# Designed miniproteins, single chains, continued (2): the designs that were tried, part 42

Each design is a single chain, and the fold is of that chain. pLDDT is the mean over its residues in the fold that is shown.

## One batch from the design tools (miniprotein)

Design m5432
Fold by ESMFold2-Fast:
Formats: sequence, C-alpha cells, structure tokens
Structure m5432 (fold): chain A 73 residues (1-73)
Amino acid sequence: SEVEEALKKAVELAEKYLSPAQVKELEEIGKKAIEAGLTPSQVLFVLAQFALRQGHPELAEELIKEAEEIKKS
C-alpha cells in the first residue's frame, strides 16, 4: 500500500541519521500512525516531528519534502 511504501522510505532515510534503536522507534511510531488511519503524507509528518524531537532537523526536512511530494501527486 502507499502508506506502507511511505513508511519503508522513511525508515531508509532514517537509517542515515539515526541509531538502530531510534530507527526501530521511528518504525513503531509509523506503524501506530498507519493503524490510526493516517494518510501517507500524514505518517511522514508525524515521523518528521519525531526526528525533530530526536535532534535531527535534517531528517525532519527530508521527511517533510517526501510528504509534500506525495501530497502533490
């Protein structure tokens, strides 16, 4: 599904910035967002907020950019 593809992309991006433990936390947050019925772009925005809380604004910026591209399509 589109939402699962968005989460997979977010995990791939996160692996460049986050520790393995933080990547697992991001993935778990993403899964809960999907279970809550959020759209692909909304899931990415939630994960961008997590990235900001973890002190990784560059990852948050990449996730927001990905969300805007999906939203535009």
Scores: mean pLDDT 85

Design m5433
Fold by ESMFold2-Fast:
Structure m5433 (fold): chain A 75 residues (1-75)
Amino acid sequence: SHMELEQTKLMFRGLGLMTEADLLIKTKAPVEELEKVLKELKETLERGKELNLPQSFLEKMEEEIERLEKEIKKR
């Protein structure tokens, strides 16, 4: 269905952002780049809640958001 396609697209967007976040942390990227991906992840999470994405996927995004927030505070 069209809704399933929109959910799938958003899940791939979230996976891409989580992968980018992991790479930025591992490469010790500037805090400004971490803050940018954090903002995009938070926006993707809110949209994911609106589209009723699987709870397990939403929880993974929330965990990555917490990880990014901790990394930003540490720098």
Scores: mean pLDDT 88

Design m5434
Fold by ESMFold2-Fast:
Structure m5434 (fold): chain A 81 residues (1-81)
Amino acid sequence: KLLSDEQIRKLLESNGLSEEEKEILLEVQRLAQKQEDMSEEERQKALERIRELLASQPAGSRIARTLQIMLDLMEQELAAR
């Protein structure tokens, strides 16, 4: 678990993110927290939502990089099941 609630909080506090970028990180954190209680269909929808959020961000931005790491971790978890 590379991005914990504490790590997201530190990102929000220290990296000068906009309020919009903070809301995106909080949405992804919420989706990641619920992953264990999600059905397979709900997990796939959560991954699609994160992909949509990533696609809407400027390429190479810090938020895009963070979203890519989260997406990779969630996809890895699904592939292992």
Scores: mean pLDDT 68

Design m5435
Fold by ESMFold2-Fast:
Structure m5435 (fold): chain A 88 residues (1-88)
Amino acid sequence: MKVVELTRTIDGHTIKAKGVKEGDRVEVEAVDTQTGGKARGTGRLEGDTLVLTIEEADSPDLIAAIVEVAMKLFDTTEVLLESVRWRE
C-alpha cells in the first residue's frame, strides 16, 4: 500500500490532500484548512490512464489537489475525470 500526502497553497488557501493506493485502485481526499471545504474521490488505473470519480467536491482547487496526489501515486500524467459531484 502506498500513501502520498501533500500541502498546497492555492489562491491564498492552504489545501491538504491525501491519497491511498492499493494495487490499481486509489482513494483520495482533500481539505481546505481555512474554509473546511472538502473533496473525496476514488480512482482506478485503466491501462495507462488513471480514471477518477469525484464523489464530493466543494471547489475546483480541491479537485486539482486530488489529481496531483493521484498522479504522484501512479507516476502518471494521464488522468480522466469520469464524474464530479459538486456539493450544494
Scores: mean pLDDT 80

Design m5436
Fold by ESMFold2-Fast:
Structure m5436 (fold): chain A 97 residues (1-97)
Amino acid sequence: EIEKLIDEVAGDVKLTDEARNILIEFAKRLKEEGVSDEEIKELLRTIIYAAKLVNKDVITPDDIIEGLKILLENVDLTPEQRARLEEIIEFIKKLKE
């Protein structure tokens, strides 16, 4: 189910196995926290969009982090959206350690 959501959101965009697995684990954690499937899907779309600002070929975890940082610095985000993007960045960093 979560794997299908990620594949659907990514579409023609290629992810490294590491990036795909990180997004799967992040989506699973959000679902465990009671976040709706629609909200998870919207967050995944935002993440893929952000990563594409950095790399349009094969997206790595570092591309996701850098893309999300670009959104945090250049887009007028709500406090909730900002907190979610910061949470994603922290989660990815922890999985890379």
Scores: mean pLDDT 80

Design m5437
Fold by ESMFold2-Fast:
Structure m5437 (fold): chain A 70 residues (1-70)
Amino acid sequence: SSMDSDQIIQTFRDIGDRYNDPRFNDLVDNIERSRQGDPQASRDVADFGRQIRRDRDNNQNTDIFDRIDS
C-alpha cells in the first residue's frame, strides 16, 4: 500500500526534473501530507494535477495524472 504511493511520488519527481518544474516537488509534498490524513493537501493534489495536465497538453502523462484527478 505505502509502496505504491512511493512509486507515484518517484514518478512525479522524475516528471518535475524532465519539465524543470518545481511545482512537481510541491505536488509530492502534498501527496505525502494527504497520505498523513490532511484533507486540504488531498484537495491541493487533485487541483494541481488538473492544472499541470492543462499546462502540459503537448507532453502529458495522462495515466498518472488521471490517478490523481480520479
Scores: mean pLDDT 64

Design m5438
Fold by ESMFold2-Fast:
Structure m5438 (fold): chain A 80 residues (1-80)
Amino acid sequence: MIKYSQEEIKEGAAVAAEALEEDIEKEEDEEIKKLLEEALEIVKKFPEMSQEEILEAQKELSEIGKKIAEILKKKEKEKA
């Protein structure tokens, strides 16, 4: 069973890319900004990906999200 149409993937990817570009523009932390830019590159490829490639890309995006969360936790610990 193919869960998403190519049109749904294109639309979702476009919305996600726009949100990521806005987050990158507003981000002050260079390390987090780099991770957001990496996520943006992955999302931009979604319309050209197979269902299996999208599943792998979602795993990569999840790992990027975890790295961002760890950086944010580290920053909070550096505050007295």
Scores: mean pLDDT 75

Design m5439
Fold by ESMFold2-Fast:
Structure m5439 (fold): chain A 77 residues (1-77)
Amino acid sequence: SAAAETEALREELLRAGKEADEAWEQGDYEKALEYLKKALELAKRAVETTTDPEVQAEFRKLAETAQGAIEKLEQLM
C-alpha cells in the first residue's frame, strides 16, 4: 500500500540522514554528500507516493532541507 511504502521510505530517509550527519561530523564531506543526495531522492519519492497532504508537506520540507545541506556542503568542498 501507499502508506506502507511511505513508511518504508521514511525509515530509509532517517537512516540516510543519520549517516550524512555522522559523515559531516567526521569531516567526510564526500560521504555526507552521497547520503544527503540519497535522502533528497527518498524525500521526493515519498512526496510522489503519499496521498496524505500533511505527510506530503513534511517530505517536501525534508527535501528542501536536504537540498540546502547539499548546496552548503558543495561550497565547503
Scores: mean pLDDT 87

Design m5440
Fold by ESMFold2-Fast:
Structure m5440 (fold): chain A 80 residues (1-80)
Amino acid sequence: MLSPELQELMSEVGIKSKELTDGEIYQAVIELIKKQKRYNGKERTYDLSNTLLGKITGKDKIPADDLTPLMRALQSLVIP
């Protein structure tokens, strides 16, 4: 089951399900990052500062080539 914070994040990409696989969460996060258009080419990072994704994960910036730290933080918000 998704936490309330993760449910709110998923609703930003139109997902209403309370139960998502890790792969579905990953795809939703990719879509959300693309929608926000916050890629920093100088640092090769996605800027999550002042976003709900940044607030719930505690990440201000993530590497564009590795979403593992972001996904790990989101997985901690899934209630078993």
Scores: mean pLDDT 71

Design m5441
Fold by ESMFold2-Fast:
Structure m5441 (fold): chain A 110 residues (1-110)
Amino acid sequence: AEEARLEEDLLFLARALARAAREGAAALAAEEVERARRIEEELLARGLSSEEVLRGLFRLLPRLPREEQLALLSGLNEEELEEARRIAPELPEEVIEAARRILEEKKKKA
């Protein structure tokens, strides 16, 4: 029961982050932002580090639609992208390569 709830909460966070990365944080409804914040607070209160939460999100990435996978991965830095690939080797190489190209484009515009 607790594991199922943790998985649902992490999946919600992953989808919210993917949408924020694709459409900007302002595209999230206030209710979505509040729920994401509560989930983060609960996970931290349980003694999970931010790194452990991020790794939990990466393990759930293969369960997301390809578009949401790409959006979330493209919001990461290069080190986080390599960690995601290590934690979720089931992720399509095409999605990883597309995310790297987006990150390279962002570096050119910065």
Scores: mean pLDDT 75

Design m5442
Fold by ESMFold2-Fast:
Structure m5442 (fold): chain A 78 residues (1-78)
Amino acid sequence: SMEKNYEAFKKSFTETATKAGVISKKEASELLKKAREGDIEAIKKILELISKLGWEPKTKEEEEFLKWLLEKLAEQEL
């Protein structure tokens, strides 16, 4: 389900990003909430952080949510 994909991605991404010191737990939560709501700027920011951190999905649920973010970005004119 979308909710399971989101929760798996949120846990993994937040842990990696906060351990790296590039974002606070609160800011990560706010970005993820906006991205889930389809905010393209939040999606772009998450994808930029993923690239910078070298984060990769470790589970099928994490991969499915990342795929959903990429699909939402592709639906926009750019």
Scores: mean pLDDT 84

Design m5443
Fold by ESMFold2-Fast:
Structure m5443 (fold): chain A 58 residues (1-58)
Amino acid sequence: MEDIPRDGLLTFGTLAAVHPRVVRALEERGIRIDEPVSLATVRRVAAETEGEEFAKSL
């Protein structure tokens, strides 16, 4: 079981409003976005799609 730190969680609604391309990239990687996603996972995907500088702003 993975302990997900709440301070590092983003809801799908928040993520979709701010970063729709990142949401699409998460879905394409088979990551479930109907549940809170860890900030580390979001930053990794954002770095792969939009670049590391953009990911650091999250």
Scores: mean pLDDT 64

Design m5444
Fold by ESMFold2-Fast:
Structure m5444 (fold): chain A 66 residues (1-66)
Amino acid sequence: SKEEVIEQIKADLDELEARDPSMKPLREEFEKAIKENDQEKLSEILSKIVDGRADLVREEYEKLKK
């Protein structure tokens, strides 16, 4: 459902914030964009989540080389 997708995105943002505190404003921007139905802002936020996840994958790969 839409609600499940929103909760998953919030969980992803919380995980990114835990690793990088500079990501905290992104969570607030996401909640505002959902309330305002700001498609441009939602697209920007999703792009930033994808970039943050790519960084996590790189970090996990480096751990596996130990």
Scores: mean pLDDT 72

Design m5445
Fold by ESMFold2-Fast:
Structure m5445 (fold): chain A 98 residues (1-98)
Amino acid sequence: MLEAARAAFAASTLTGKPEIEVELGDVPPEVRAIVDEFIAWAKEKGLPLKARITLDAARRELRVEYELPDPSTPAAQAAGEGLGYFFLALREAMERLA
């Protein structure tokens, strides 16, 4: 089951632009496409989001660490919704490819 880890960037000041780091090993093209699509969407929307996406292929674990701005803002809500859809898409792709 895919779970998002919050607050890896809690000590950092959010800069208003998406800062997304990706560390993916050998992953199916479908998984990489989902990651690339999410990054493109976040940049296109100008979301103030910090995220690090790591796939441990040896453990078959996907870890996402993220930090959102003030959760009362529309930007934070949009970023949260996007992360939710992203996690669902990744889970479905991983289950289909297992």
Scores: mean pLDDT 64

Design m5446
Fold by ESMFold2-Fast:
Structure m5446 (fold): chain A 87 residues (1-87)
Amino acid sequence: EAPEITDEDEEALKPKVEELKKEAEERAKELTREEAKEILRELAEEWGKPSAFESVEKFLKESTDEELRRRAAEAEVMKRLREEALA
């Protein structure tokens, strides 16, 4: 039902983690700064927490284009993984 992850299991997951990282990198390259901002803002709105939105606004002003795109791509990948895990 809820198995525990062992160190041996981590080794078995490395290939899949590598593929997910590669997918996130490719999506980050495809995203524009504007698209990354929209993704992060929409996620903050979905959470409905003012603190999350404030943190996103700060990031939008202080982060570089690459950081914004990577964060948006990683958030998308994590959201998909959660969906896959729930299915």
Scores: mean pLDDT 67

Design m5447
Fold by ESMFold2-Fast:
Structure m5447 (fold): chain A 81 residues (1-81)
Amino acid sequence: SQAAELEQRAAELEKQAFDKEVQGGVYLIRGAVLRTSYLNEGDLKKAEEEFRKYEEEARRYDEEAARLRAEAARLREQAAA
């Protein structure tokens, strides 16, 4: 049925969103480790600049995940109609 096809597409988008969220988390962890390394060297400015880059990448992954989840929600609403 068309409803089953929409539900399958929604599930696939939700899986893609989860993968993006995991990647975002990985970038935050990497950024935190790098920030700690520069802080231990006393380079506060470099610690902040490098962490910012990883935060920005993590945010892009979170934004992609949010878009995918929003589309999945729309497909599920169409399936329920």
Scores: mean pLDDT 88

Design m5448
Fold by ESMFold2-Fast:
Structure m5448 (fold): chain A 60 residues (1-60)
Amino acid sequence: MAARLAQVDAHIDESLKEAIEEVKKRAERLGLTEQQINELIDKVKAAGDAVRAAARARLA
Protein backbone atom coordinates (compact mmCIF):
# COMPACT_ATOMS: atom_id res chain seq x y z
CA MET A 1 0.00 0.00 0.00
CA ALA A 2 1.40 3.39 -1.07
CA ALA A 3 -0.64 5.09 1.68
CA ARG A 4 2.17 5.04 4.29
CA LEU A 5 4.67 7.04 2.22
CA ALA A 6 1.95 9.54 1.30
CA GLN A 7 1.07 9.86 5.01
CA VAL A 8 4.71 10.56 5.97
CA ASP A 9 4.99 13.19 3.20
CA ALA A 10 1.70 14.76 4.35
CA HIS A 11 2.99 14.90 7.93
CA ILE A 12 6.22 16.64 6.84
CA ASP A 13 4.19 19.11 4.73
CA GLU A 14 1.94 19.85 7.72
CA SER A 15 4.96 20.42 10.00
CA LEU A 16 6.54 22.76 7.43
CA LYS A 17 3.28 24.72 7.14
CA GLU A 18 3.17 25.15 10.93
CA ALA A 19 6.85 26.19 11.10
CA ILE A 20 6.39 28.73 8.29
CA GLU A 21 3.30 30.25 9.97
CA GLU A 22 5.18 30.47 13.29
CA VAL A 23 8.19 32.16 11.65
CA LYS A 24 5.87 34.57 9.80
CA LYS A 25 4.01 35.57 12.98
CA ARG A 26 7.17 36.03 15.04
CA ALA A 27 8.95 38.00 12.30
CA GLU A 28 5.92 40.27 11.80
CA ARG A 29 5.78 40.94 15.56
CA LEU A 30 9.49 41.84 15.50
CA GLY A 31 8.90 44.27 12.61
CA LEU A 32 11.08 42.42 10.11
CA THR A 33 10.83 43.32 6.43
CA GLU A 34 9.08 41.08 3.88
CA GLN A 35 12.52 40.26 2.43
CA GLN A 36 13.86 39.11 5.82
CA ILE A 37 10.71 37.05 6.44
CA ASN A 38 11.07 35.37 3.03
CA GLU A 39 14.73 34.54 3.80
CA LEU A 40 13.72 32.84 7.05
CA ILE A 41 10.91 30.92 5.31
CA ASP A 42 13.34 29.72 2.61
CA LYS A 43 15.69 28.38 5.31
CA VAL A 44 12.81 26.53 7.01
CA LYS A 45 11.73 25.04 3.66
CA ALA A 46 15.30 23.95 2.85
CA ALA A 47 15.60 22.22 6.25
CA GLY A 48 12.28 20.44 5.72
CA ASP A 49 13.28 19.35 2.21
CA ALA A 50 16.52 17.87 3.61
CA VAL A 51 14.55 15.86 6.21
CA ARG A 52 12.13 14.65 3.50
CA ALA A 53 14.98 13.67 1.16
CA ALA A 54 16.72 11.73 3.97
CA ALA A 55 13.48 9.88 4.83
CA ARG A 56 12.82 9.02 1.17
CA ALA A 57 16.43 7.87 0.62
CA ARG A 58 16.08 5.39 3.50
CA LEU A 59 12.94 3.96 1.87
CA ALA A 60 14.54 3.70 -1.59
Scores: mean pLDDT 75

Design m5449
Fold by ESMFold2-Fast:
Structure m5449 (fold): chain A 92 residues (1-92)
Amino acid sequence: SEREELAERVGEAAGAIAAEYARRGEEADPAEAAARTRALIEKILSLPPEEAKEALERAIETLEEEAKTAPPEVAAELERIIEALRRLRELL
């Protein structure tokens, strides 16, 4: 389903962000970041539609602020997450 594909894309982008921070010398696990983020999205999508929409809106706002100060490579992956979350919100 489109929802499953969007949740997978969010997980993949979170993994890519963790990989970029690991490349920059931080202790980050891309597989753990991807799995944790996917689990969070699945939890949000299990909420009643109104609560899920509010949770997605808060996540989008938080990530938009983070993207303003992130390195360009991380900002690009954050934008992919934001776009996927906006699409998920439209499907609720």
Scores: mean pLDDT 87

Design m5450
Fold by ESMFold2-Fast:
Structure m5450 (fold): chain A 85 residues (1-85)
Amino acid sequence: GEEEAKRALERGEEAARRAGEAAREGDAEGAREAAERAREAAVEGGKSGPLGASSGTGGAIRAIGEAIDAGLRSGEKGLEAARAA
């Protein structure tokens, strides 16, 4: 379980970074794809037990938060990207 939890956290963190970058560029599709990867990490982490679920969920929340922050800073196109996340 612990290794799966660590993998889920790492994937969530990478997805968060990508979601923020895509949102800053107004790339709604890229932000959506990054958020979907974070969601997939959360689902996979859940199968590893409470620690895996917690790690994956944290990654997903972080990805969405970064996309929203970047979207607000980028204006209308960024807001569309954030909504996709």
Scores: mean pLDDT 66

Design m5451
Fold by ESMFold2-Fast:
Structure m5451 (fold): chain A 86 residues (1-86)
Amino acid sequence: MEELEKELKNDLDSVEAQLTALEARIDAGVKDENERLDLEVQLSLVEIRLAIAKNVIDKNPEVSEELKKRVDELGERIDALRARLA
């Protein structure tokens, strides 16, 4: 379990860093349609990574509540960024 939780923590840390970078790009202003499409693609890739982590957590009920909460919080951040790109 310790190894699984460490891997999940690293995956969630990566997702969080990617979301922070995407948020900064959106805050700086989307220049054109091509940049908007790139941001939507990058956000979709982050969403897939989070979905994979969530699936692993759902199959392993012994995983800490902290990691489960992080998945929910990151999901909310993805939803907020997607709304900003719409």
Scores: mean pLDDT 84

Design m5452
Fold by ESMFold2-Fast:
Structure m5452 (fold): chain A 62 residues (1-62)
Amino acid sequence: SSYDKIAEEAKKLGNDRVAALALNPGVASAMIRTAQYVFKVPPPQTAEEEAKLMVELDKVLG
């Protein structure tokens, strides 16, 4: 699934917490949407971009 790819990309970024969260579609979708709102960025087009947004949001929220 696309969420498995997001989890893989998050692990490559060194964030095992976000990788685990990415495996829950509801959580992943909510985090990506929130990150778009917080960072004022367009919708991500790739699993790598989606993982980066989740990782950056995780850093901001703690």
Scores: mean pLDDT 86

Design m5453
Fold by ESMFold2-Fast:
Structure m5453 (fold): chain A 88 residues (1-88)
Amino acid sequence: SKEEKEKHYTDVLERLEDDLAGLERLLAETTDREVHEAILEGLRRALPGLEKLKEELKKLGFEDLLKRLEELEKRIEALIAEIEARLA
């Protein structure tokens, strides 16, 4: 059902948001280059999956979830830029 799909994607987004918050905390707590490089690699590997999720949410018309995903993407892009600057 539409309600079951919306719940599923809400759960997916909540997990992604929680994971990102964990990475943001880890980045704030350490200056370890290897940890920063691992976070950067993980974030970059996640990007294609987020694009696929974005297209699926658009197709299903879940506008509120799409907005949440777009805000999540902005946070990920900002974190990537911060890590790249620290590693330069």
Scores: mean pLDDT 87

Design m5454
Fold by ESMFold2-Fast:
Structure m5454 (fold): chain A 70 residues (1-70)
Amino acid sequence: AIPAPELSPEQLAQAEALARQIEAALAAGDVATALALARSLAPLVGEEHARLVEAQVYRAAGDFERAAAL
């Protein structure tokens, strides 16, 4: 993966916290919450990377058609 050196330590900590919350929501079967959290990454990691996380959420939920559309 290409490193994202633009994140400050504070922004990186926020992104890591959101990533953990996304993983917890997916483990609980709460796809809607996982998607909302993935979208909240856009101001921290950029729109393209946030879209990749959304695609990963859809794949984890078994929605491969929506994942492919992102």
Scores: mean pLDDT 75

Design m5455
Fold by ESMFold2-Fast:
Structure m5455 (fold): chain A 90 residues (1-90)
Amino acid sequence: LEEEARELAARLAEAIRAGDLEAAEAADDRLMEVLRKLIEEGREALALRLMAEAVELAAEAALEAGLISEEELEEARAYAKKLREKAEEL
């Protein structure tokens, strides 16, 4: 599940850079399914850290592709930081 989540995050970022929104949506949906399974297994802190990694990778890819602004990238990074802080509290 951990390795699968990282592979899916990488595929999501690649699809975003390529402008393949259908592939990006498919990768995101599968990633969310894997993260839910980690939470169900009691691995919530890991799921939050993996989600933070995916959010940052996706936002960086979206900026590179011209899909978001620098301001939206900072918002995504702030969200990822909150996810990591929540993981540290668990």
Scores: mean pLDDT 86

Design m5456
Fold by ESMFold2-Fast:
Structure m5456 (fold): chain A 86 residues (1-86)
Amino acid sequence: SLAAQLAAQRAATNAAAEERIKRLREQAEKAKEAGDEETAERLEKKAELIENYIAASKAGDTKSARDYAIKYTGFSIEEIGLELDR
């Protein structure tokens, strides 16, 4: 069904976002070890935004997902996998 195809695409997008979160946290840890606490904090905040987006998306809360994307205008919508409102 169309709904099953859309669910599969959403799952793939969320899996890619979870891998990005892992990489961002690894980069934040390295920045912190190098003494760049400001860069580490920015990377951790970006990872947190993506996690909150995934949680809202999985719950079907499109409005909260969009709000998380808008709150950090410095992040690309494509980077957090925001979908168009249906």
Scores: mean pLDDT 69

Design m5457
Fold by ESMFold2-Fast:
Structure m5457 (fold): chain A 58 residues (1-58)
Amino acid sequence: LEEEAKKLGVPAEILAISVRDALESGATPEQVAESISESTGVPLEEARRAVEAALKAA
């Protein structure tokens, strides 16, 4: 989680909160990964890894 958040340029706690809030609002993990990829410019695969790390940390 912390390493994935660092690659995205955000604090790990912000990544965890953002993923949780998006899922609670009805977004799928794939939609969250797409949103992260669009907002940060990282490849979709990297965004998927960040979402998976956030889910495992919960």
Scores: mean pLDDT 77

Design m5458
Fold by ESMFold2-Fast:
Structure m5458 (fold): chain A 65 residues (1-65)
Amino acid sequence: MKKLEEMAREMAKMLLDEAKKRGISPIDYAKLLGLEAESDEDAFEKITEAQLETLKRAEAARKAA
């Protein structure tokens, strides 16, 4: 499952880079996504987990179809 984890981290990094361009901190961006984060590191990890869950759901749907 490392491939999906890597994709999730890249997606999270892209989202956070875009947020930084708009002056939004990682914690504030996590709040916009409905995630509770205590630090910038925690925010990155939680956003990564959300992206990973989305990718796993897509993979499961593909196998069911």
Scores: mean pLDDT 78

Design m5459
Fold by ESMFold2-Fast:
Structure m5459 (fold): chain A 98 residues (1-98)
Amino acid sequence: SLALARKQARQAAQAAAMSAAQQARVAALLARIDAVTARASAEIDALAKQPKTEETRKRLAQLFSIEAVGLGAAVERVLGARLEDLERLVAKIDEIEA
C-alpha cells in the first residue's frame, strides 16, 4: 500500500540520517586529533632546539603524550575507527592539556 511504502521510506531516511551523523562525528573527532597532534609535532620541533630546562622537559613530556594518542588514533583508523574509542582518545588529549 502507499501508506506502507511511505512508512518504509521514512524509516530508511531516519536510518540514513543516523549513519551520516555518526560518520560526520567520527570525521570530526579524527580531524581534531590530527590538528592537535600536528600542533604538538611543530612545538616539539621548536623545543628540540632550545636548552633543556625543567620547564622545557615537562612540556616535551606532555607533547610526546599527545603524539602517543595520535599513534593510538592511527591504529584505530586501521581497525575501523569506532566512535567510542575516538571519544576516549579525545578525552585523553583534553586530560593531558588540562
Scores: mean pLDDT 83

Design m5460
Fold by ESMFold2-Fast:
Structure m5460 (fold): chain A 97 residues (1-97)
Amino acid sequence: IDEVFAESEKRAEEAYAEQGTSTPEGMRELAREMAERARRAGLDDLARAVEHRVLALETHDKEHMLAAVEHAARAYGVEYDRAEVEARIEEVQRAVA
């Protein structure tokens, strides 16, 4: 699961760099466009995953991070283990606290 997240993050960073959206404002604008396009295409889970990811970055709320992962898992048809993801978030929070 760590390898999947690392690859996903690298891919997102590459996409943001290619689009010239390496600033927080640019990332939010790109995410908004992606969510709108996904919603217009009827891909509601993908749109919600993007929206919750942005909220997690802005609020640092773990519930938005969990929701983003859950909606992304539904959109891509991959396994989602809430307990595993929540444990990883708690581990990171303990390391920072």
Scores: mean pLDDT 66

Design m5461
Fold by ESMFold2-Fast:
Structure m5461 (fold): chain A 110 residues (1-110)
Amino acid sequence: MEGWGIEFKIEGKKPATVAVLVEREGDKVTVQAEAIGEDGRRGSASLEVDAPTPEELARAIKQAVEDALKSAGIEPGKVVEVRLSPGTPDELVEALKKEFPDAKIEVLPP
């Protein structure tokens, strides 16, 4: 099983962090998101996609982030930073840049 961590920083009336774990086993990809507000509110979302393209996976990640924020009762804010674990595929990094064009996207060093 192959996996990548992604951290999203959300700025708005109520700042939040969303931690996402993406796990791949063959054609099955699981995306789990946990949103934590500055005020301590928490919410989570999970979804599975089969044989996603990088663009489909990036959209699924965006959906999970939005759903986790909604679950936490946090109003949508601007995604300002996305931090990716070492070894995240370049194609997924590029697709995420398209879904979050206003965000600073960085792959963390090993």
Scores: mean pLDDT 82

Design m5462
Fold by ESMFold2-Fast:
Formats: C-alpha cells, structure tokens, sequence
Structure m5462 (fold): chain A 52 residues (1-52)
C-alpha cells in the first residue's frame, strides 16, 4: 500500500540519520496529504512516529 511505502521511507530516513525526531515526520504531513490524501497521510504519520 502507499501507507506502507511512506512508513518504509521514514524507517530508511531514521537508519540514515536524515530523520531524527517525530517532528521531522509531522513536517511531512502536508506533502503526504497532497500525494495520497488526508486519511492515508494521517495513517502513515501515526505508524511512522511509532518507529521513534
């Protein structure tokens, strides 16, 4: 799913040191809403922040 792909991108960002905090993920929400819609974007953020 698109949600799974967005969460995977965050995991890779954490592993590479590019994403360091939950705030970094929250800042991605507007971009993700534009790409996949509000429901899937919010689900992706909720799942991705659990990786921190």
Amino acid sequence: SMVDKLVEEVRKGIESGKLKSKEDVYSLLPQWEAAVGGKDAREAVERAVSLF
Scores: mean pLDDT 85

Design m5463
Fold by ESMFold2-Fast:
Structure m5463 (fold): chain A 76 residues (1-76)
Amino acid sequence: AVNEAMRAVTEILEEYEADPSVSLEELRERLEKALSQYVSPEVAREAAELAVRLLGEGRSIDEVGMAVGYFLLEAA
């Protein structure tokens, strides 16, 4: 369900913030894999790509989590 998907996103983003050794590509793969358990593979990929793009643009973890959360709610 979307609530479980949003929890997974928050958890992974918090892990990324805590561990600077994690690359954006590794983050994308972790998000896509986790989200594929709760949403379609296409939605999981799009959500993961959105998160990585926003982080690459310098958006905060909180802003990224919120944006991905809204995307998941609209796509569900």
Scores: mean pLDDT 82

Design m5464
Fold by ESMFold2-Fast:
Structure m5464 (fold): chain A 81 residues (1-81)
Amino acid sequence: MSRAVRTLAAVLRAYEEGDESTLRLMQPILAAIKEEVDKGKSIQEAIDATMGPDTPKPAVFSLDALPDEEAVELLRQAVEG
């Protein structure tokens, strides 16, 4: 249960609730993660490839609060709109 997973889960939840400001702030990183997922990587592999595993960097992402299938669908909706 990483700090990054909790951060991305909060961003995707804010997107579901219509918090466009949070989504816009995170859009470039969500797009990069989606590109890696589109290459056939899992959500965790895509995050590791984009941000590195559990780095202390602001806006580091992970998805332990969401199943991979739901996380991929929310990521697709957030990026593709």
Scores: mean pLDDT 60

Design m5465
Fold by ESMFold2-Fast:
Structure m5465 (fold): chain A 93 residues (1-93)
Amino acid sequence: MTAEDILREALARAKEKGKLTDEQVRLVEAHLQGKPVAPVTAYKADSERYKEVKYLTGEAIRLAARRQGIPEEAVREALKFIGLSDEEIEELL
């Protein structure tokens, strides 16, 4: 299972349970689809949006991991896939 598959499944599940809004799901999906991930400097310009995407992505991945018993390494790979640094991943997990 790829990091992308894990995130997409987690987002669909969170949306079904009403844990995430359609708008929040779209923000995470946009990040996943390789919209230019500016290096961590991006949160100087869009700090609020960056914080929201970071939080929502972490929650979505945690939901997928919990449901399928996904190992922590796969969760870390998924977070790296969306452009989070190792430091940011450790704060999120």
Scores: mean pLDDT 57

Design m5466
Fold by ESMFold2-Fast:
Structure m5466 (fold): chain A 84 residues (1-84)
Amino acid sequence: SQQQQMTSLMIQSNNTIYQIDQGSQTSSSSTQQQINNLQSIISQFQQLYQDMQRNNSDPSHIQRTQRLVDYGNQVISQYNSRLS
């Protein structure tokens, strides 16, 4: 269950980041929608991170989830100045 959620969120994150990269050169409004989608995905990763910590899940899985949150936040920060 948690592994399926992780895999689904990783695929969604990768697709969303790809669309941000494609959209950043042509339309700020479409890029803003993808940024909003990425923020939603990151919130779901943060919930998964908390669930993993409370359930004493494998530390490597917990740390991987945290790194994905950090990376997503980095992408958002990088593109926010371009959309403002």
Scores: mean pLDDT 74

